# Designed miniproteins, single chains, continued (3), part 64

Each design is a single chain, and the fold is of that chain. pLDDT is the mean over its residues in the fold that is shown.

## One batch from the design tools (miniprotein)

Design m10213
Fold by ESMFold2-Fast:
Structure m10213 (fold): chain A 98 residues (1-98)
Amino acid sequence: KATVTVTAPASVAEGGTLTVTVTVTGDEDVEVKVTLTNKKTGEVIGEQTATGIGTHTFTFSNLGAAGTYRVTAKALKEVDGKKKIVAVAEADVEVTAA
């Protein structure tokens, strides 16, 4: 069974760069999808993918308006010809005014 852990800083300056580390463990072939969302507006700011188990680093640059953002990491596996979420982890990041 796959597991996912997200490590993100508690805060990042407005206009700065957010670096997120996602660790995936297990014996399953998985795809990792990371989405950055503005929690107040629901707007998806960015989305990135990686393949396989292990440690993956994702970078989101030029963060916009100050506020609380959510990082969502999903591990996806193909089951019966369809991709299914087998693990999910979330972290909140505060973007502070410069």
Scores: mean pLDDT 80

Design m10214
Fold by ESMFold2-Fast:
Structure m10214 (fold): chain A 89 residues (1-89)
Amino acid sequence: SEKEKKIQEEIENIFKNPSEEAKKATEEQVKEALKKAKEALENYKGKDEFDLLAAKSLIDAAELLYELKKYGLAYELALRAIEIIKESQ
């Protein structure tokens, strides 16, 4: 779908061109963003199964990047997961 393609392109762009703000993300900021993303996912009341799966996948990827100390990428993926959940409600 167009929505699936848009999310995939946005993720690919994050990996290729991380924002200047994200590049400055601290470990604590990523940890807080991951916490908020997980809380948003737990409280999800929408009906879009694709948005739910996309958000879960982004949170999993962000957690892996956090463990690898790739804080900028982890931060941007966690924020994108929150935005998907917010837009889907």
Scores: mean pLDDT 80

Design m10215
Fold by ESMFold2-Fast:
Structure m10215 (fold): chain A 64 residues (1-64)
Amino acid sequence: LLSSSEAAAVAELARATGLSREEARRLLDQAMTLSGEEAVEFLVRHTGLSREQAAGALAAMRQS
């Protein structure tokens, strides 16, 4: 089960990229193991999102 913030981040990434929720969650989970700048670049490279969109998704995951 996902928290509301995690579910929102996964849904936003999937919507922006056309990926499945499962694939979006996998990429976000992987990005969360990286530093902030590396995480943003990782998502941009793998999804084609802008840096702003990638940073927003990561911020939602890191919001506590």
Scores: mean pLDDT 75

Design m10216
Fold by ESMFold2-Fast:
Structure m10216 (fold): chain A 71 residues (1-71)
Amino acid sequence: MPVRYRVTFPVHDSETWARFTGLLLRITTDDPDAVRIVRIGRDSVDLEIYRDPEALARELAERSGVEVERL
């Protein structure tokens, strides 16, 4: 089953957004069914992760600098 996560961005940090979206694009290019964006907010994005959700959420946090919370 997919696990839902909230990704929160540092205020006024376009570099973190660019790193996050680049990572997400790479992940979905390799496996188009791994992740889905289910909500886009001002400073946050909600994701459904279908494959290795805890590992992928950790990778997104560590490599892009976003905060990730399991919903």
Scores: mean pLDDT 80

Design m10217
Fold by ESMFold2-Fast:
Structure m10217 (fold): chain A 67 residues (1-67)
Amino acid sequence: SLLDRAKAFYESLSEAEKALIRAAWERDPALGLKTFLSFVARRDPALYEELAALPYEERLAILEEIV
Protein backbone atom coordinates (compact mmCIF):
# COMPACT_ATOMS: atom_id res chain seq x y z
CA SER A 1 0.00 0.00 0.00
CA LEU A 2 1.01 3.65 -0.30
CA LEU A 3 1.10 3.86 3.51
CA ASP A 4 3.50 0.88 3.67
CA ARG A 5 5.76 2.51 1.05
CA ALA A 6 5.73 5.86 2.90
CA LYS A 7 6.49 4.05 6.19
CA ALA A 8 9.37 2.11 4.56
CA PHE A 9 10.75 5.41 3.21
CA TYR A 10 10.59 7.01 6.68
CA GLU A 11 12.31 3.96 8.27
CA SER A 12 15.11 4.23 5.63
CA LEU A 13 15.98 7.76 6.86
CA SER A 14 18.81 8.40 9.36
CA GLU A 15 17.95 9.01 13.02
CA ALA A 16 18.91 12.69 12.55
CA GLU A 17 16.51 13.02 9.57
CA LYS A 18 13.69 11.25 11.46
CA ALA A 19 14.31 13.61 14.42
CA LEU A 20 13.97 16.66 12.10
CA ILE A 21 10.61 15.39 10.81
CA ARG A 22 9.35 14.54 14.34
CA ALA A 23 10.46 17.92 15.74
CA ALA A 24 8.69 19.74 12.88
CA TRP A 25 5.55 17.57 13.36
CA GLU A 26 5.43 18.33 17.12
CA ARG A 27 5.52 22.10 16.41
CA ASP A 28 3.14 22.04 13.43
CA PRO A 29 1.80 18.92 11.62
CA ALA A 30 1.73 20.86 8.32
CA LEU A 31 5.43 21.70 8.75
CA GLY A 32 6.15 18.05 9.61
CA LEU A 33 4.38 16.92 6.44
CA LYS A 34 6.28 19.54 4.36
CA THR A 35 9.61 18.40 5.88
CA PHE A 36 8.83 14.70 5.22
CA LEU A 37 7.72 15.39 1.63
CA SER A 38 10.89 17.42 0.93
CA PHE A 39 12.96 14.28 1.72
CA VAL A 40 10.63 12.12 -0.43
CA ALA A 41 10.84 14.57 -3.36
CA ARG A 42 14.67 14.45 -3.31
CA ARG A 43 15.14 10.67 -2.94
CA ASP A 44 11.99 9.00 -4.33
CA PRO A 45 10.25 11.23 -6.93
CA ALA A 46 7.79 8.43 -7.86
CA LEU A 47 6.58 8.09 -4.25
CA TYR A 48 6.40 11.91 -3.99
CA GLU A 49 4.14 12.06 -7.08
CA GLU A 50 1.75 9.47 -5.60
CA LEU A 51 1.65 11.20 -2.17
CA ALA A 52 1.16 14.64 -3.80
CA ALA A 53 -1.88 13.26 -5.72
CA LEU A 54 -3.67 12.47 -2.42
CA PRO A 55 -5.95 14.99 -0.67
CA TYR A 56 -4.11 16.97 2.03
CA GLU A 57 -6.02 15.20 4.86
CA GLU A 58 -4.92 11.77 3.57
CA ARG A 59 -1.25 12.89 3.31
CA LEU A 60 -1.47 14.22 6.88
CA ALA A 61 -3.08 10.96 8.14
CA ILE A 62 -0.29 8.88 6.53
CA LEU A 63 2.47 10.87 8.29
CA GLU A 64 0.50 10.84 11.60
CA GLU A 65 0.45 7.00 11.48
CA ILE A 66 4.22 6.90 10.74
CA VAL A 67 5.50 9.33 13.43
Scores: mean pLDDT 89

Design m10218
Fold by ESMFold2-Fast:
Structure m10218 (fold): chain A 100 residues (1-100)
Amino acid sequence: SELDEALKILIEGAKRMKEVVERAKREKASVEEVKEELRKVVEELKEKLKDFPEDVYSIATDAAEHLFEEVLKKIEEGDYAGALSLIDHYIKQLKEVLEE
C-alpha cells in the first residue's frame, strides 16, 4: 500500500538520522552541524514523499519533523545515547505497523 511505502521511506530516513547522530558523537560535531545534517535528511524524506497522496504526505512529513525536533533536543542537551534510543524506538514502532 502507499502507506506501507511511506513507512518504509520513514524507516530509511530514521536510519540515516541515526548515522548522523553516531558520526556526530564520534567526530564531536557542533550542534549546528548536527542540526544541518538532520534537516537535510528531513528534506530528502519530503522529496521522496512529494508524489504521495496529501493525507499520506502530511502524516509522514509530520512524523519526520517530530522525530527531528525530539532528536535535536536530545543533542542540544548533550544526550547522544538518548537521541539514539529515541531513533531506535521510532524505527521499532514503524516496523511493528508494517507487520500488521
Scores: mean pLDDT 87

Design m10219
Fold by ESMFold2-Fast:
Structure m10219 (fold): chain A 107 residues (1-107)
Amino acid sequence: SAEKEQIKKLVEEMYKLFEEFLKELKEKNAPEEIIEMVEKIVEKVKYLLDNLDNLSLEEALKEVEVLYLLAQTVFDKIKKEVPELSELVDEVEEKVKELLKKIEEIV
């Protein structure tokens, strides 16, 4: 469906966003634990993207919401443990939130 293709593009944008975030964290010498947590998010977004064709629109939205909650937990941890990265985290969080909102508007 046209709706599923739109969601796929938004999930692909989310994947690229977390890949770029991971790259920036590595360039800024973020703690290894933080890097590993973000790598797990990247893996989960990739898994969702690869399996999107097997999900209903409602199931896809639910999976994205679960990913968003996981990402929020990681963002909160980074802001507490590496406060110098707070501005970068806030920028990424706002962009992820906008992507989630666009997916909600399609479903």
Scores: mean pLDDT 87

Design m10220
Fold by ESMFold2-Fast:
Structure m10220 (fold): chain A 64 residues (1-64)
Amino acid sequence: SDEEKNRKYIEEAVKEWTERHAPELFAPLGVVVYEKFTFESVEEGIEYLEKNREELLEEARKLV
């Protein structure tokens, strides 16, 4: 389904991005992104995370 596809893209994008920038925030950042955004590809997800990094990291840190 489109929902399963989106979840997979989010998981892969968040995993790749957090591995390089904030490995401790993998799980909470995944939750923040899943509730707010839909991605059509892993690359789109990574670009979105990079452009919105400050706000997304602040929200993720509130969940830890």
Scores: mean pLDDT 78

Design m10221
Fold by ESMFold2-Fast:
Structure m10221 (fold): chain A 88 residues (1-88)
Amino acid sequence: SSSLEKNRENGRIFSAALLAYLEISEEEVIERATSILDEEELKEALEIVREAQKNPEKWLKEVEEKVKKLYGEEGLKKFREKMEKLKE
């Protein structure tokens, strides 16, 4: 269904933004994603990572807006806390 497809897309965007926020290299993204994503999905994920790395703050805001929409303000706070811990 369209809702399941949107949820899958949101998951890919979230994962790509997380990888970019952690400053993971394109090669590391390929290695980690190859076991899960097909060739078309991998190309999409790499483009998302490249765009996120160009402006990680803007991309993080888009991810935060989606997290807030799906999981509310409490979910957004937990997301931000986890992202800060990953920088440590």
Scores: mean pLDDT 63

Design m10222
Fold by ESMFold2-Fast:
Structure m10222 (fold): chain A 91 residues (1-91)
Amino acid sequence: MEAKEKVREEVRKVAERLQALADSGADPDTLIAALREGMRRVAEVARKEGVDPETLAKLNEAGMEAISLVHSDPSKAREAAELLRKAAEEI
């Protein structure tokens, strides 16, 4: 549970940061940069903690979906943040 707990924490931080930036009216480049950087940290923590392949696959899928949503429409940044929170809850 410790490994999943640390990863869950990192994913929630990414979601919180993305929502805060969206709420402040950050530009699309800032939203995408924050999301990419956050997901890079999530992947690093997951690798170091030895998270199972199924959990890692779910996180990667959620991260890619979140990036795609924000890239296509910045107004979906809050929806992307919710996707990340849901992924964290399912860990």
Scores: mean pLDDT 83

Design m10223
Fold by ESMFold2-Fast:
Structure m10223 (fold): chain A 100 residues (1-100)
Amino acid sequence: AAPALPEIPRIDTSSLSFEEYLELVKEIMRRLMTERGVPEEVIERLLELLEKIARGDEEEARRAFLEMQELVRQVAPEDHGLQTVLGTLAWDVRERRLAE
């Protein structure tokens, strides 16, 4: 079946540390963006924004998240699935850090 959303690997992440989960999410995001034809320079910027969302304070994370959403809309304006998945993964990584 053709999925409406990008496929997310079904991996048990509960045993992963924050650093291991962040690296996994970076790999997933890079793969998804590459498959969707996102330019390499934009992929690198989005991964930098993921680091700011994951590691920053609340204000830095919110600013980085808004920049991430805007960049994804500019390069993939009709790919609501990619926009949703990237945003969800970014906040999930941050929540993992805050729980440790």
Scores: mean pLDDT 79

Design m10224
Fold by ESMFold2-Fast:
Structure m10224 (fold): chain A 117 residues (1-117)
Amino acid sequence: SEKEKAAEALGYIVKAFVLQLEGEDRKEVLEELRKALELVTGKKVSDEEITKEKLYELLEKIAKILGLEEEQVKLLKIFIDLIFNGDIEAAIEKLRKIGADESIIEQLERVLENRKK
């Protein structure tokens, strides 16, 4: 169903975020995003088409299908931003402003500390 595809695509976006934080190969991060895009659009997607703008469009479609709350959409947008810009400090500040779970903020702070060595 459309709802099951949207939920699976959301899972791929979250997986891409986790891989990005773990410092995995960029190709593996993009592969998860490609799976999300292809699953929801029903179209084949090249690496060059995997852009922040396309992921925002995908997120808006997923949010509508799944009935995501504004807070959840803001959180996922921050994840997408981090995947494309790598700016962990900006992500932490945005997460604090939206009142995100302390556990995710603490995880990002540890990643940031490890990268500043």
Scores: mean pLDDT 84

Design m10225
Fold by ESMFold2-Fast:
Structure m10225 (fold): chain A 72 residues (1-72)
Amino acid sequence: SSNEEKAEEMLKKGEEMVKKGLASTPEQAERYKVMAEAAYSTAASFAPKERQEDLLKKRDEAVAELEAHIAA
């Protein structure tokens, strides 16, 4: 469905923002963290209920990984 396509598109955006954030400076990583969190949250909002919990868990793990990178 259109919503499933939107969920996959936003999931891919979230993954790319995490990748870019981890490869960037702490200041840039803060911006990528906000973008990744928004992308995963939007993906979850379009996803079937069965996938929402998994996507929100991936969001929280991605945010924690970026926060660890920023703090280093």
Scores: mean pLDDT 87

Design m10226
Fold by ESMFold2-Fast:
Structure m10226 (fold): chain A 61 residues (1-61)
Amino acid sequence: SSEQKKKREEILEEARKMLEEGESAGDVVDEVVKKAREKKLSRQDFLETLTEVNRLILEHG
């Protein structure tokens, strides 16, 4: 849904900011999991979000 997409985009934006600020991969993943639970993401949207976060982590080193 458009609502779930907006929630994912908000979480991904936060993950990008954390990586740009030099936060560890572990801290980024922990925050993503926390935000996904707070925003009540579906299982599918959560897994898609984690996949994209993993890609961002690999891109930032």
Scores: mean pLDDT 84

Design m10227
Fold by ESMFold2-Fast:
Structure m10227 (fold): chain A 62 residues (1-62)
Amino acid sequence: TLSEAEEEIARLAVEETGAPYEAAAAWARALLSQDRERQQAAIDNLRAQGLDRVAEAVERAI
């Protein structure tokens, strides 16, 4: 079972990228287990790609 934050990030990643939910969920879980510096780098990268909703969900989770 995913946390609410992991589920929201995964759902938005599927919506914005078309990735399979299982892959998005695994990515979200891995990201939220990383250190703050790596999480911030991921947020910056998502925003650079125009994936603002996923980036905002990650930012709220950390």
Scores: mean pLDDT 83

Design m10228
Fold by ESMFold2-Fast:
Structure m10228 (fold): chain A 78 residues (1-78)
Amino acid sequence: MELTEEEKEALEFIRKKNIENNYEGVEKKELEKKFGEKTEEILESLEKKGLIERIDENRVVDAIGYGMSLIEEGVNKL
């Protein structure tokens, strides 16, 4: 699976923001500030590749980091 440079940059941005905000999700508006009109195309491509998940209409998380966060929440309650 080959990612474009914009897709790689968007995925890294989402991962970094999700770590910083405890996986509350990255707002689409924040991504639009960085990637502009290409934001929806990038998000659709990443979602089809299973690299991000949409929490709601306006927020996304990286699939791997989000999954790991859910596991860590379970472990941290032990």
Scores: mean pLDDT 73

Design m10229
Fold by ESMFold2-Fast:
Structure m10229 (fold): chain A 71 residues (1-71)
Amino acid sequence: PPGLERLRAEAERLVEEARTERDPARLEEYLARLEELRRLVEEHTPPSPEREELLAFLEAAAEEIRRILAA
């Protein structure tokens, strides 16, 4: 399974891409990918400060996208 470092790098790239996106359909796709990454982090990495920081980062990004889609 993916390690925390790989999942962190993937999350950072995904969030950076999502920040420049304005198409609602693409934003919904980014939300799905962020939720999948969150699941992988929760399932395949042990509790740690780095894991908690990554989970908070993913949730903050998902919440921002949800706000844009709800507007």
Scores: mean pLDDT 79

Design m10230
Fold by ESMFold2-Fast:
Structure m10230 (fold): chain A 79 residues (1-79)
Amino acid sequence: SGMTPQDAAALADAIERGEVSAGEAAARLRQAAAEQAAAGRDDSAATLDAAADVLEEAAAGMPLAETRARLQAIAAAGA
């Protein structure tokens, strides 16, 4: 399945607390997107890839507040 708004909030909180890096989270979402695409769940794959794109920008220096807002927007649009 894709990403819920609750999942997006929890992920942003984990990054803020240093429990996971943005780069590590991006890599995990890319893997999940590939698995969804292989299962024929293209909408879920697209949502996870969009979230990974945001996390790659976060790893490059995008502020956490902007990262959080973009992840939540992607999760809401993917529902």
Scores: mean pLDDT 85

Design m10231
Fold by ESMFold2-Fast:
Structure m10231 (fold): chain A 79 residues (1-79)
Amino acid sequence: EEEELLAKLSPYQQRFVRSLRAAAKEPNLTLEQFDEIIEKARKGLEEQLKEDNKTLSPEEQAALDELVARIREEVEKRK
């Protein structure tokens, strides 16, 4: 369940996932545009973690990657 994966994430990572979910709901968004949004959002998250002297655990990284993959698959199915 998506909720179980979100429960493993910190507020920063949860905000990241919510922003991707919001972008994915845009009806005219192409998969290419969504991939650009993912890349920019990942960079923003990495910068936030670095400023706060925090790192992602392997479990947090895996949960983020799975959630991103699920959202991307939903966008891909819409084309």
Scores: mean pLDDT 77

Design m10232
Fold by ESMFold2-Fast:
Structure m10232 (fold): chain A 108 residues (1-108)
Amino acid sequence: SKADTLARIDALGQKAIEAIEKGDIEELKKYLQELVELALSTSDVSVQLAAIDAIGDILNKAYELKNEEGIRLAIEAAMEILKHSEDKNVILKAIGTVLRGIGYLLDL
């Protein structure tokens, strides 16, 4: 169901944040990849937006921890969704996340 997919996105976002807090970049990369795959496996705009929001939260946590690799991985995840998106709201949110991430890298 859509509710189950949204719950899965929320759970993956939390696991990714825990991975960054532990400094586990391989686990972070795995959960970011699963979020991207969920976004790309669906035409449901609200699921795609939820995945980008989760990536944005991961990006914010990576910046808080000054983890440059985590910031770069979150930018790459948002760019992958952007590359495959046709919906204007998904495109704008993904662009916003990428630009915020670039700003974070420049502030390090």
Scores: mean pLDDT 92

Design m10233
Fold by ESMFold2-Fast:
Structure m10233 (fold): chain A 94 residues (1-94)
Amino acid sequence: SLTELVEKALREAGREAEKGTKEGLLRLESAVALAVAAASIAKKQGDYEEAIKILEAARRILEETAKRVEGEVKEAVEREIKSLEEMLEEVKKE
């Protein structure tokens, strides 16, 4: 499942971000971009349920990660969560 692959990528990237390194943050940002791209593809195919499922899974994993990180990394994760919430609102209105 594409959703399962995205979840695994996000969880691994979350663990890297917990190290507090620039490389870990870049891995997390890349995994979020992958999730957004996957949701966009699902939406373009008319699969709004799958798009919502991917975005909700990404938001949940980032919320878990935000509890385990501090400082600038936490601020970056919280910005990504807000972006995902805005995308979810748009998809749900369609």
Scores: mean pLDDT 84

Design m10234
Fold by ESMFold2-Fast:
Structure m10234 (fold): chain A 65 residues (1-65)
Amino acid sequence: MTRVVGLAIRAMAILIDEGGSLKIVEKGDEVIIELPASNAAGIETARELAREIERVTGKKAELVL
């Protein structure tokens, strides 16, 4: 849990610095990570976050660009 929160904070910081945004939404058995504005560093960090969420929670994490 703490690791997932840390990755989310880092992803938000990277995207904010690059003028982007990040939204994370939990829906039942899925976690949706939305990138309405994206860059390469933000996308890779979001993918790491998705893998960590799946590992910790057992829920499917979906990345939406």
Scores: mean pLDDT 65

Design m10235
Fold by ESMFold2-Fast:
Structure m10235 (fold): chain A 67 residues (1-67)
Amino acid sequence: SGKEKAEEIAKKAEEVAKQEGGEVLKIEVKEDSVTITVSGGRGGEAAKLVAELLGRRYGIEVKVEIV
């Protein structure tokens, strides 16, 4: 389902952010979209890249906000 794919995107973004020394601050999951707020720096930028790539692959709208 779209929601399951959106949740997978959020989970992967959080894993990547943590691996690169960043943090996911907020996640909003909907049926066909996900909004992720991440800390700035390397971890946030890596999480944004991964989330946007997965969004394109799954056909899920992804918005990433870096603070």
Scores: mean pLDDT 83

Design m10236
Fold by ESMFold2-Fast:
Structure m10236 (fold): chain A 91 residues (1-91)
Amino acid sequence: MSEGDKLLEELEKKVKEGFEKAKKLAEEGRKEEALEELEKTDKYLQAFGDEVVKIYEELDEEEQKKLEEKVKKLMEEIQKKAKELLELLNK
């Protein structure tokens, strides 16, 4: 894998772990700590987006389509998890 691919994988992992931790905190009624974890996770998500843009410019058309598919799947997962978290935080 390229260095960019490794960074994307690491950032994706941090985003997923951040949502999981925020969910556990929210389920425990630790709303302020859950929000702090979401803020931290948002920074990783922003870094992921920046790296996607950087890598995208270096890829051929077939690799660009594969990256777009991966980003779409991750964003769909994030939107679902964010909705679940918002429902827990408004509990």
Scores: mean pLDDT 80

Design m10237
Fold by ESMFold2-Fast:
Structure m10237 (fold): chain A 97 residues (1-97)
Amino acid sequence: MKITQEEVEEALLRMSESIINIEAQNLVDKGILTPEQAEEVIKLGKEAARKFIQASRLRSTSSSPADLAQAQALLAQSQELEKKIKEIIEKAEEEKK
């Protein structure tokens, strides 16, 4: 039985979620984030990773204008979520030092 593209995408998402959880916990352990802030960062990070993976797939598998436009929209949404994560971390760092 051949591995499907959807199974590969799901595996990439699971890996991204694991890394996000480890990094957020590291920031809690360092006293930079509260557990509540880490939970928000994890939620936003998972959403960003999912959108980035979908955008990358569309760009690598299609050259249609519609699919490229959808990929660009997903990438922009992922980048907006990443910006929110950075703002949470930067604000938390300022409050700790």
Scores: mean pLDDT 80

Design m10238
Fold by ESMFold2-Fast:
Structure m10238 (fold): chain A 66 residues (1-66)
Amino acid sequence: SESKKEMEEKRKAIDEQINQLHKELEDLKRNASKYTAEELVNMELELRNQIAKLELESKRIDEKLE
């Protein structure tokens, strides 16, 4: 079992990673003209998949912190 402090620290680290990935997604949108439509879709999908995985992990930690 993880201590509450360890879970809270993991939760904070995940939030920081999610925030960084959202910034990368915004950067991708601002630089859209540098890529093909197919490249943009694939890169956006990859970033959104990473965010979704981290959000799932965040939910699992939140359930343990009940």
Scores: mean pLDDT 85

Design m10239
Fold by ESMFold2-Fast:
Structure m10239 (fold): chain A 98 residues (1-98)
Amino acid sequence: PTVTVTLAVRDAPSYASVVLETAVGTALASAFLSGPATLTVSAEAPRGSRARGYAAASSVTGGADAGEGRGTIDTASGEVRTEVTPGVIAAVTLTVTE
């Protein structure tokens, strides 16, 4: 199955990064986002493994507003746990697809 992490940012302009770690590899992306937007990475994970997502975003023009998010997903059950610091990050989501 494929695990996908999506970072959603709320505010104008931000620098964002997302990292997805699985048992078979790591996927990462970083971008300057000119407004509210999403940043997504996907990686393959074995069935019955756990994948971990990490996300960070910081406002470039709005001062020192910054956010962090992390999550884990079980690829067999689809159980997800996420933690997000409120601010420039609106959401961090993890999904499993076959």
Scores: mean pLDDT 77

Design m10240
Fold by ESMFold2-Fast:
Structure m10240 (fold): chain A 72 residues (1-72)
Amino acid sequence: SGEDVVNNLREIAKRLLDEKQQKEIDKLLDEMLKKGASTQTIMLVVEGFKNLKEGKPLLPSQEEAFEKFKNS
């Protein structure tokens, strides 16, 4: 489920990101779930976290997915 995916991402964030970044990501994931984000959008966020873990920049589609829910 989307909730399971989001909970997994929160655990990854706790290991890789500082407290400020963890709060921002947690807020974004909560907004995504609250707004009924599609599986496609959740997967873009998952791939974004994977890129960050590997020290790679976010792809434009991944940045767009993050921004879409932050400002709503």
Scores: mean pLDDT 68

Design m10241
Fold by ESMFold2-Fast:
Structure m10241 (fold): chain A 68 residues (1-68)
Amino acid sequence: GEEELIEKGTEILISVANKNPDLANEILSLAKKGNLDDALKLLKSEGLNDEELEDAKVALEEILKMTE
């Protein structure tokens, strides 16, 4: 379900943050600004495949819904 995609996407984002916390902060900042395309480009630069990018996108979209 959606919850499984959010969990998987969140784990991907945590993995990125563990490897490069500055990049993870930039990705989150872009997502909060509604700039999902640029956030996904940064994630792709970390070597994520299309499936991982889609999972991360779902997690980032959920973060955008929660950051009012």
Scores: mean pLDDT 79

Design m10242
Fold by ESMFold2-Fast:
Structure m10242 (fold): chain A 85 residues (1-85)
Amino acid sequence: APRVGDEFEGEFEVLAQGSSWTLARGRIRFADGTEVEALGLFVGDLTQPGARGRARISLSDGTVLEAEVEAVAPGRFRGRILRVD
């Protein structure tokens, strides 16, 4: 199960975007090798490599995460879990 402090990587597609937010669907891979489908709202433009911000991420199992996220490449991100609900 995901835990506070865990690092993850992911791939995403943009579903909707505003001036200060990105709604994306993707897959997250945790350091233990677990992969899960996710829907996330990122504060910022996730399509810009180097963008950093907070995200609220809903996992396909019903878990909700608050994370620090960085866009690392087009369609790719990394993050660290701050909170698990």
Scores: mean pLDDT 87

Design m10243
Fold by ESMFold2-Fast:
Structure m10243 (fold): chain A 74 residues (1-74)
Amino acid sequence: SIDEQYAKAEEEIQKIAREARERIEKEPEKVQDIFEETLKKLEEVLKKTPESRKGSMETLKRVIEHDLKLYLES
């Protein structure tokens, strides 16, 4: 179902966000590169998201991007 596909995409994007935070904490000097790599991974999840749920995924992607930007602006 669309809901099951969205749930899997949401799980994948949250895993990407968690792994990005863990990498930044381990290698803070690489924060810019990790952020840019993570943006590409988030975009791939959005591309795989069902069209009817893309708006919700775009919102979640934006929240994750803003969270990660806190490391860049610190």
Scores: mean pLDDT 85

Design m10244
Fold by ESMFold2-Fast:
Structure m10244 (fold): chain A 68 residues (1-68)
Amino acid sequence: GSPLEKTLQELSRLLREARDRGDEKAERAGKKAIQTLHDLYYEKKAPEKEVVEKVKKEIEKIEEILRE
């Protein structure tokens, strides 16, 4: 799949993990990442590469929360 598609799959996986663990902080961070994606990709129509880079930074934050 595309880099964007792979990034979306990883985000979906982390959101599912947060839900399964009952980690409300991680789930909230994941919802913010989805909002960032929506704003950049659908509202601003930013290049996919820029969307992927910014969403990946949000994903790193989710992973840090889940590692606590």
Scores: mean pLDDT 83

Design m10245
Fold by ESMFold2-Fast:
Structure m10245 (fold): chain A 73 residues (1-73)
Amino acid sequence: SIEELIKQFEETDDLDVRIQLALEINRINPELAISLLEQWLKQTDNPVDQVILKNTIDYLKTLYGYGHESKIL
């Protein structure tokens, strides 16, 4: 279930595992996956992780069309 994926996302300390879980959540609810990644980005102080997270968020928004409608363009 999506709730189980969210729990696993919150429990993991591994960046790659967390991104993989976000991709699985994105298949069900892209808006939720992007929101979770954006919340995580706000909590991280590691500049390398920030770059990876920003690139992942931008990629998902572009790939699934979400970013084109985030404010009703």
Scores: mean pLDDT 75

Design m10246
Fold by ESMFold2-Fast:
Structure m10246 (fold): chain A 85 residues (1-85)
Amino acid sequence: SEVEKALEEAVEIAQEKNNGAATAGTVGALDAVREGGIENALEEAEKALEEEPTPASKAGLALLRAALAGDAQAALDAGKEAAEA
């Protein structure tokens, strides 16, 4: 899907930026989209952000929200923003 392609590109950008937190969050979102567990992943990401706000949990939440909306451009933009954080 276009969302999967956007998330794959976001993973590559995060890796090129040497941003481990953004990479982890983006990989998590990509896995959730591929496995069809996006709603459960979103709940886990929201819980993680509430318990311990980290760059990884923030990146994952933003990417999952974009993916749930089916917006490939929003997913890519969220990934780029996370990589720059």
Scores: mean pLDDT 77

Design m10247
Fold by ESMFold2-Fast:
Structure m10247 (fold): chain A 74 residues (1-74)
Amino acid sequence: SSLEQDILDAMDKMVSSVTKISTKDAPKEVQELYAQASKLRSQATKYRQQGDFAKAEKLKQQADELYQQAQQLL
């Protein structure tokens, strides 16, 4: 319903804003790891769209590893 969607949009906006503020205040090394992980995620999506699911999964796993490393530096 429209009411339900408006509530979900407001919550999504709030969560996104909070997360962005936290990430902005993170150390440079953590921000670099997040950037690397995002690039790998984008590559994984591209390979998945091309039907190369094996490469997509490997890249996704590597991105997850970088996110874990970033979490360890916080």
Scores: mean pLDDT 70

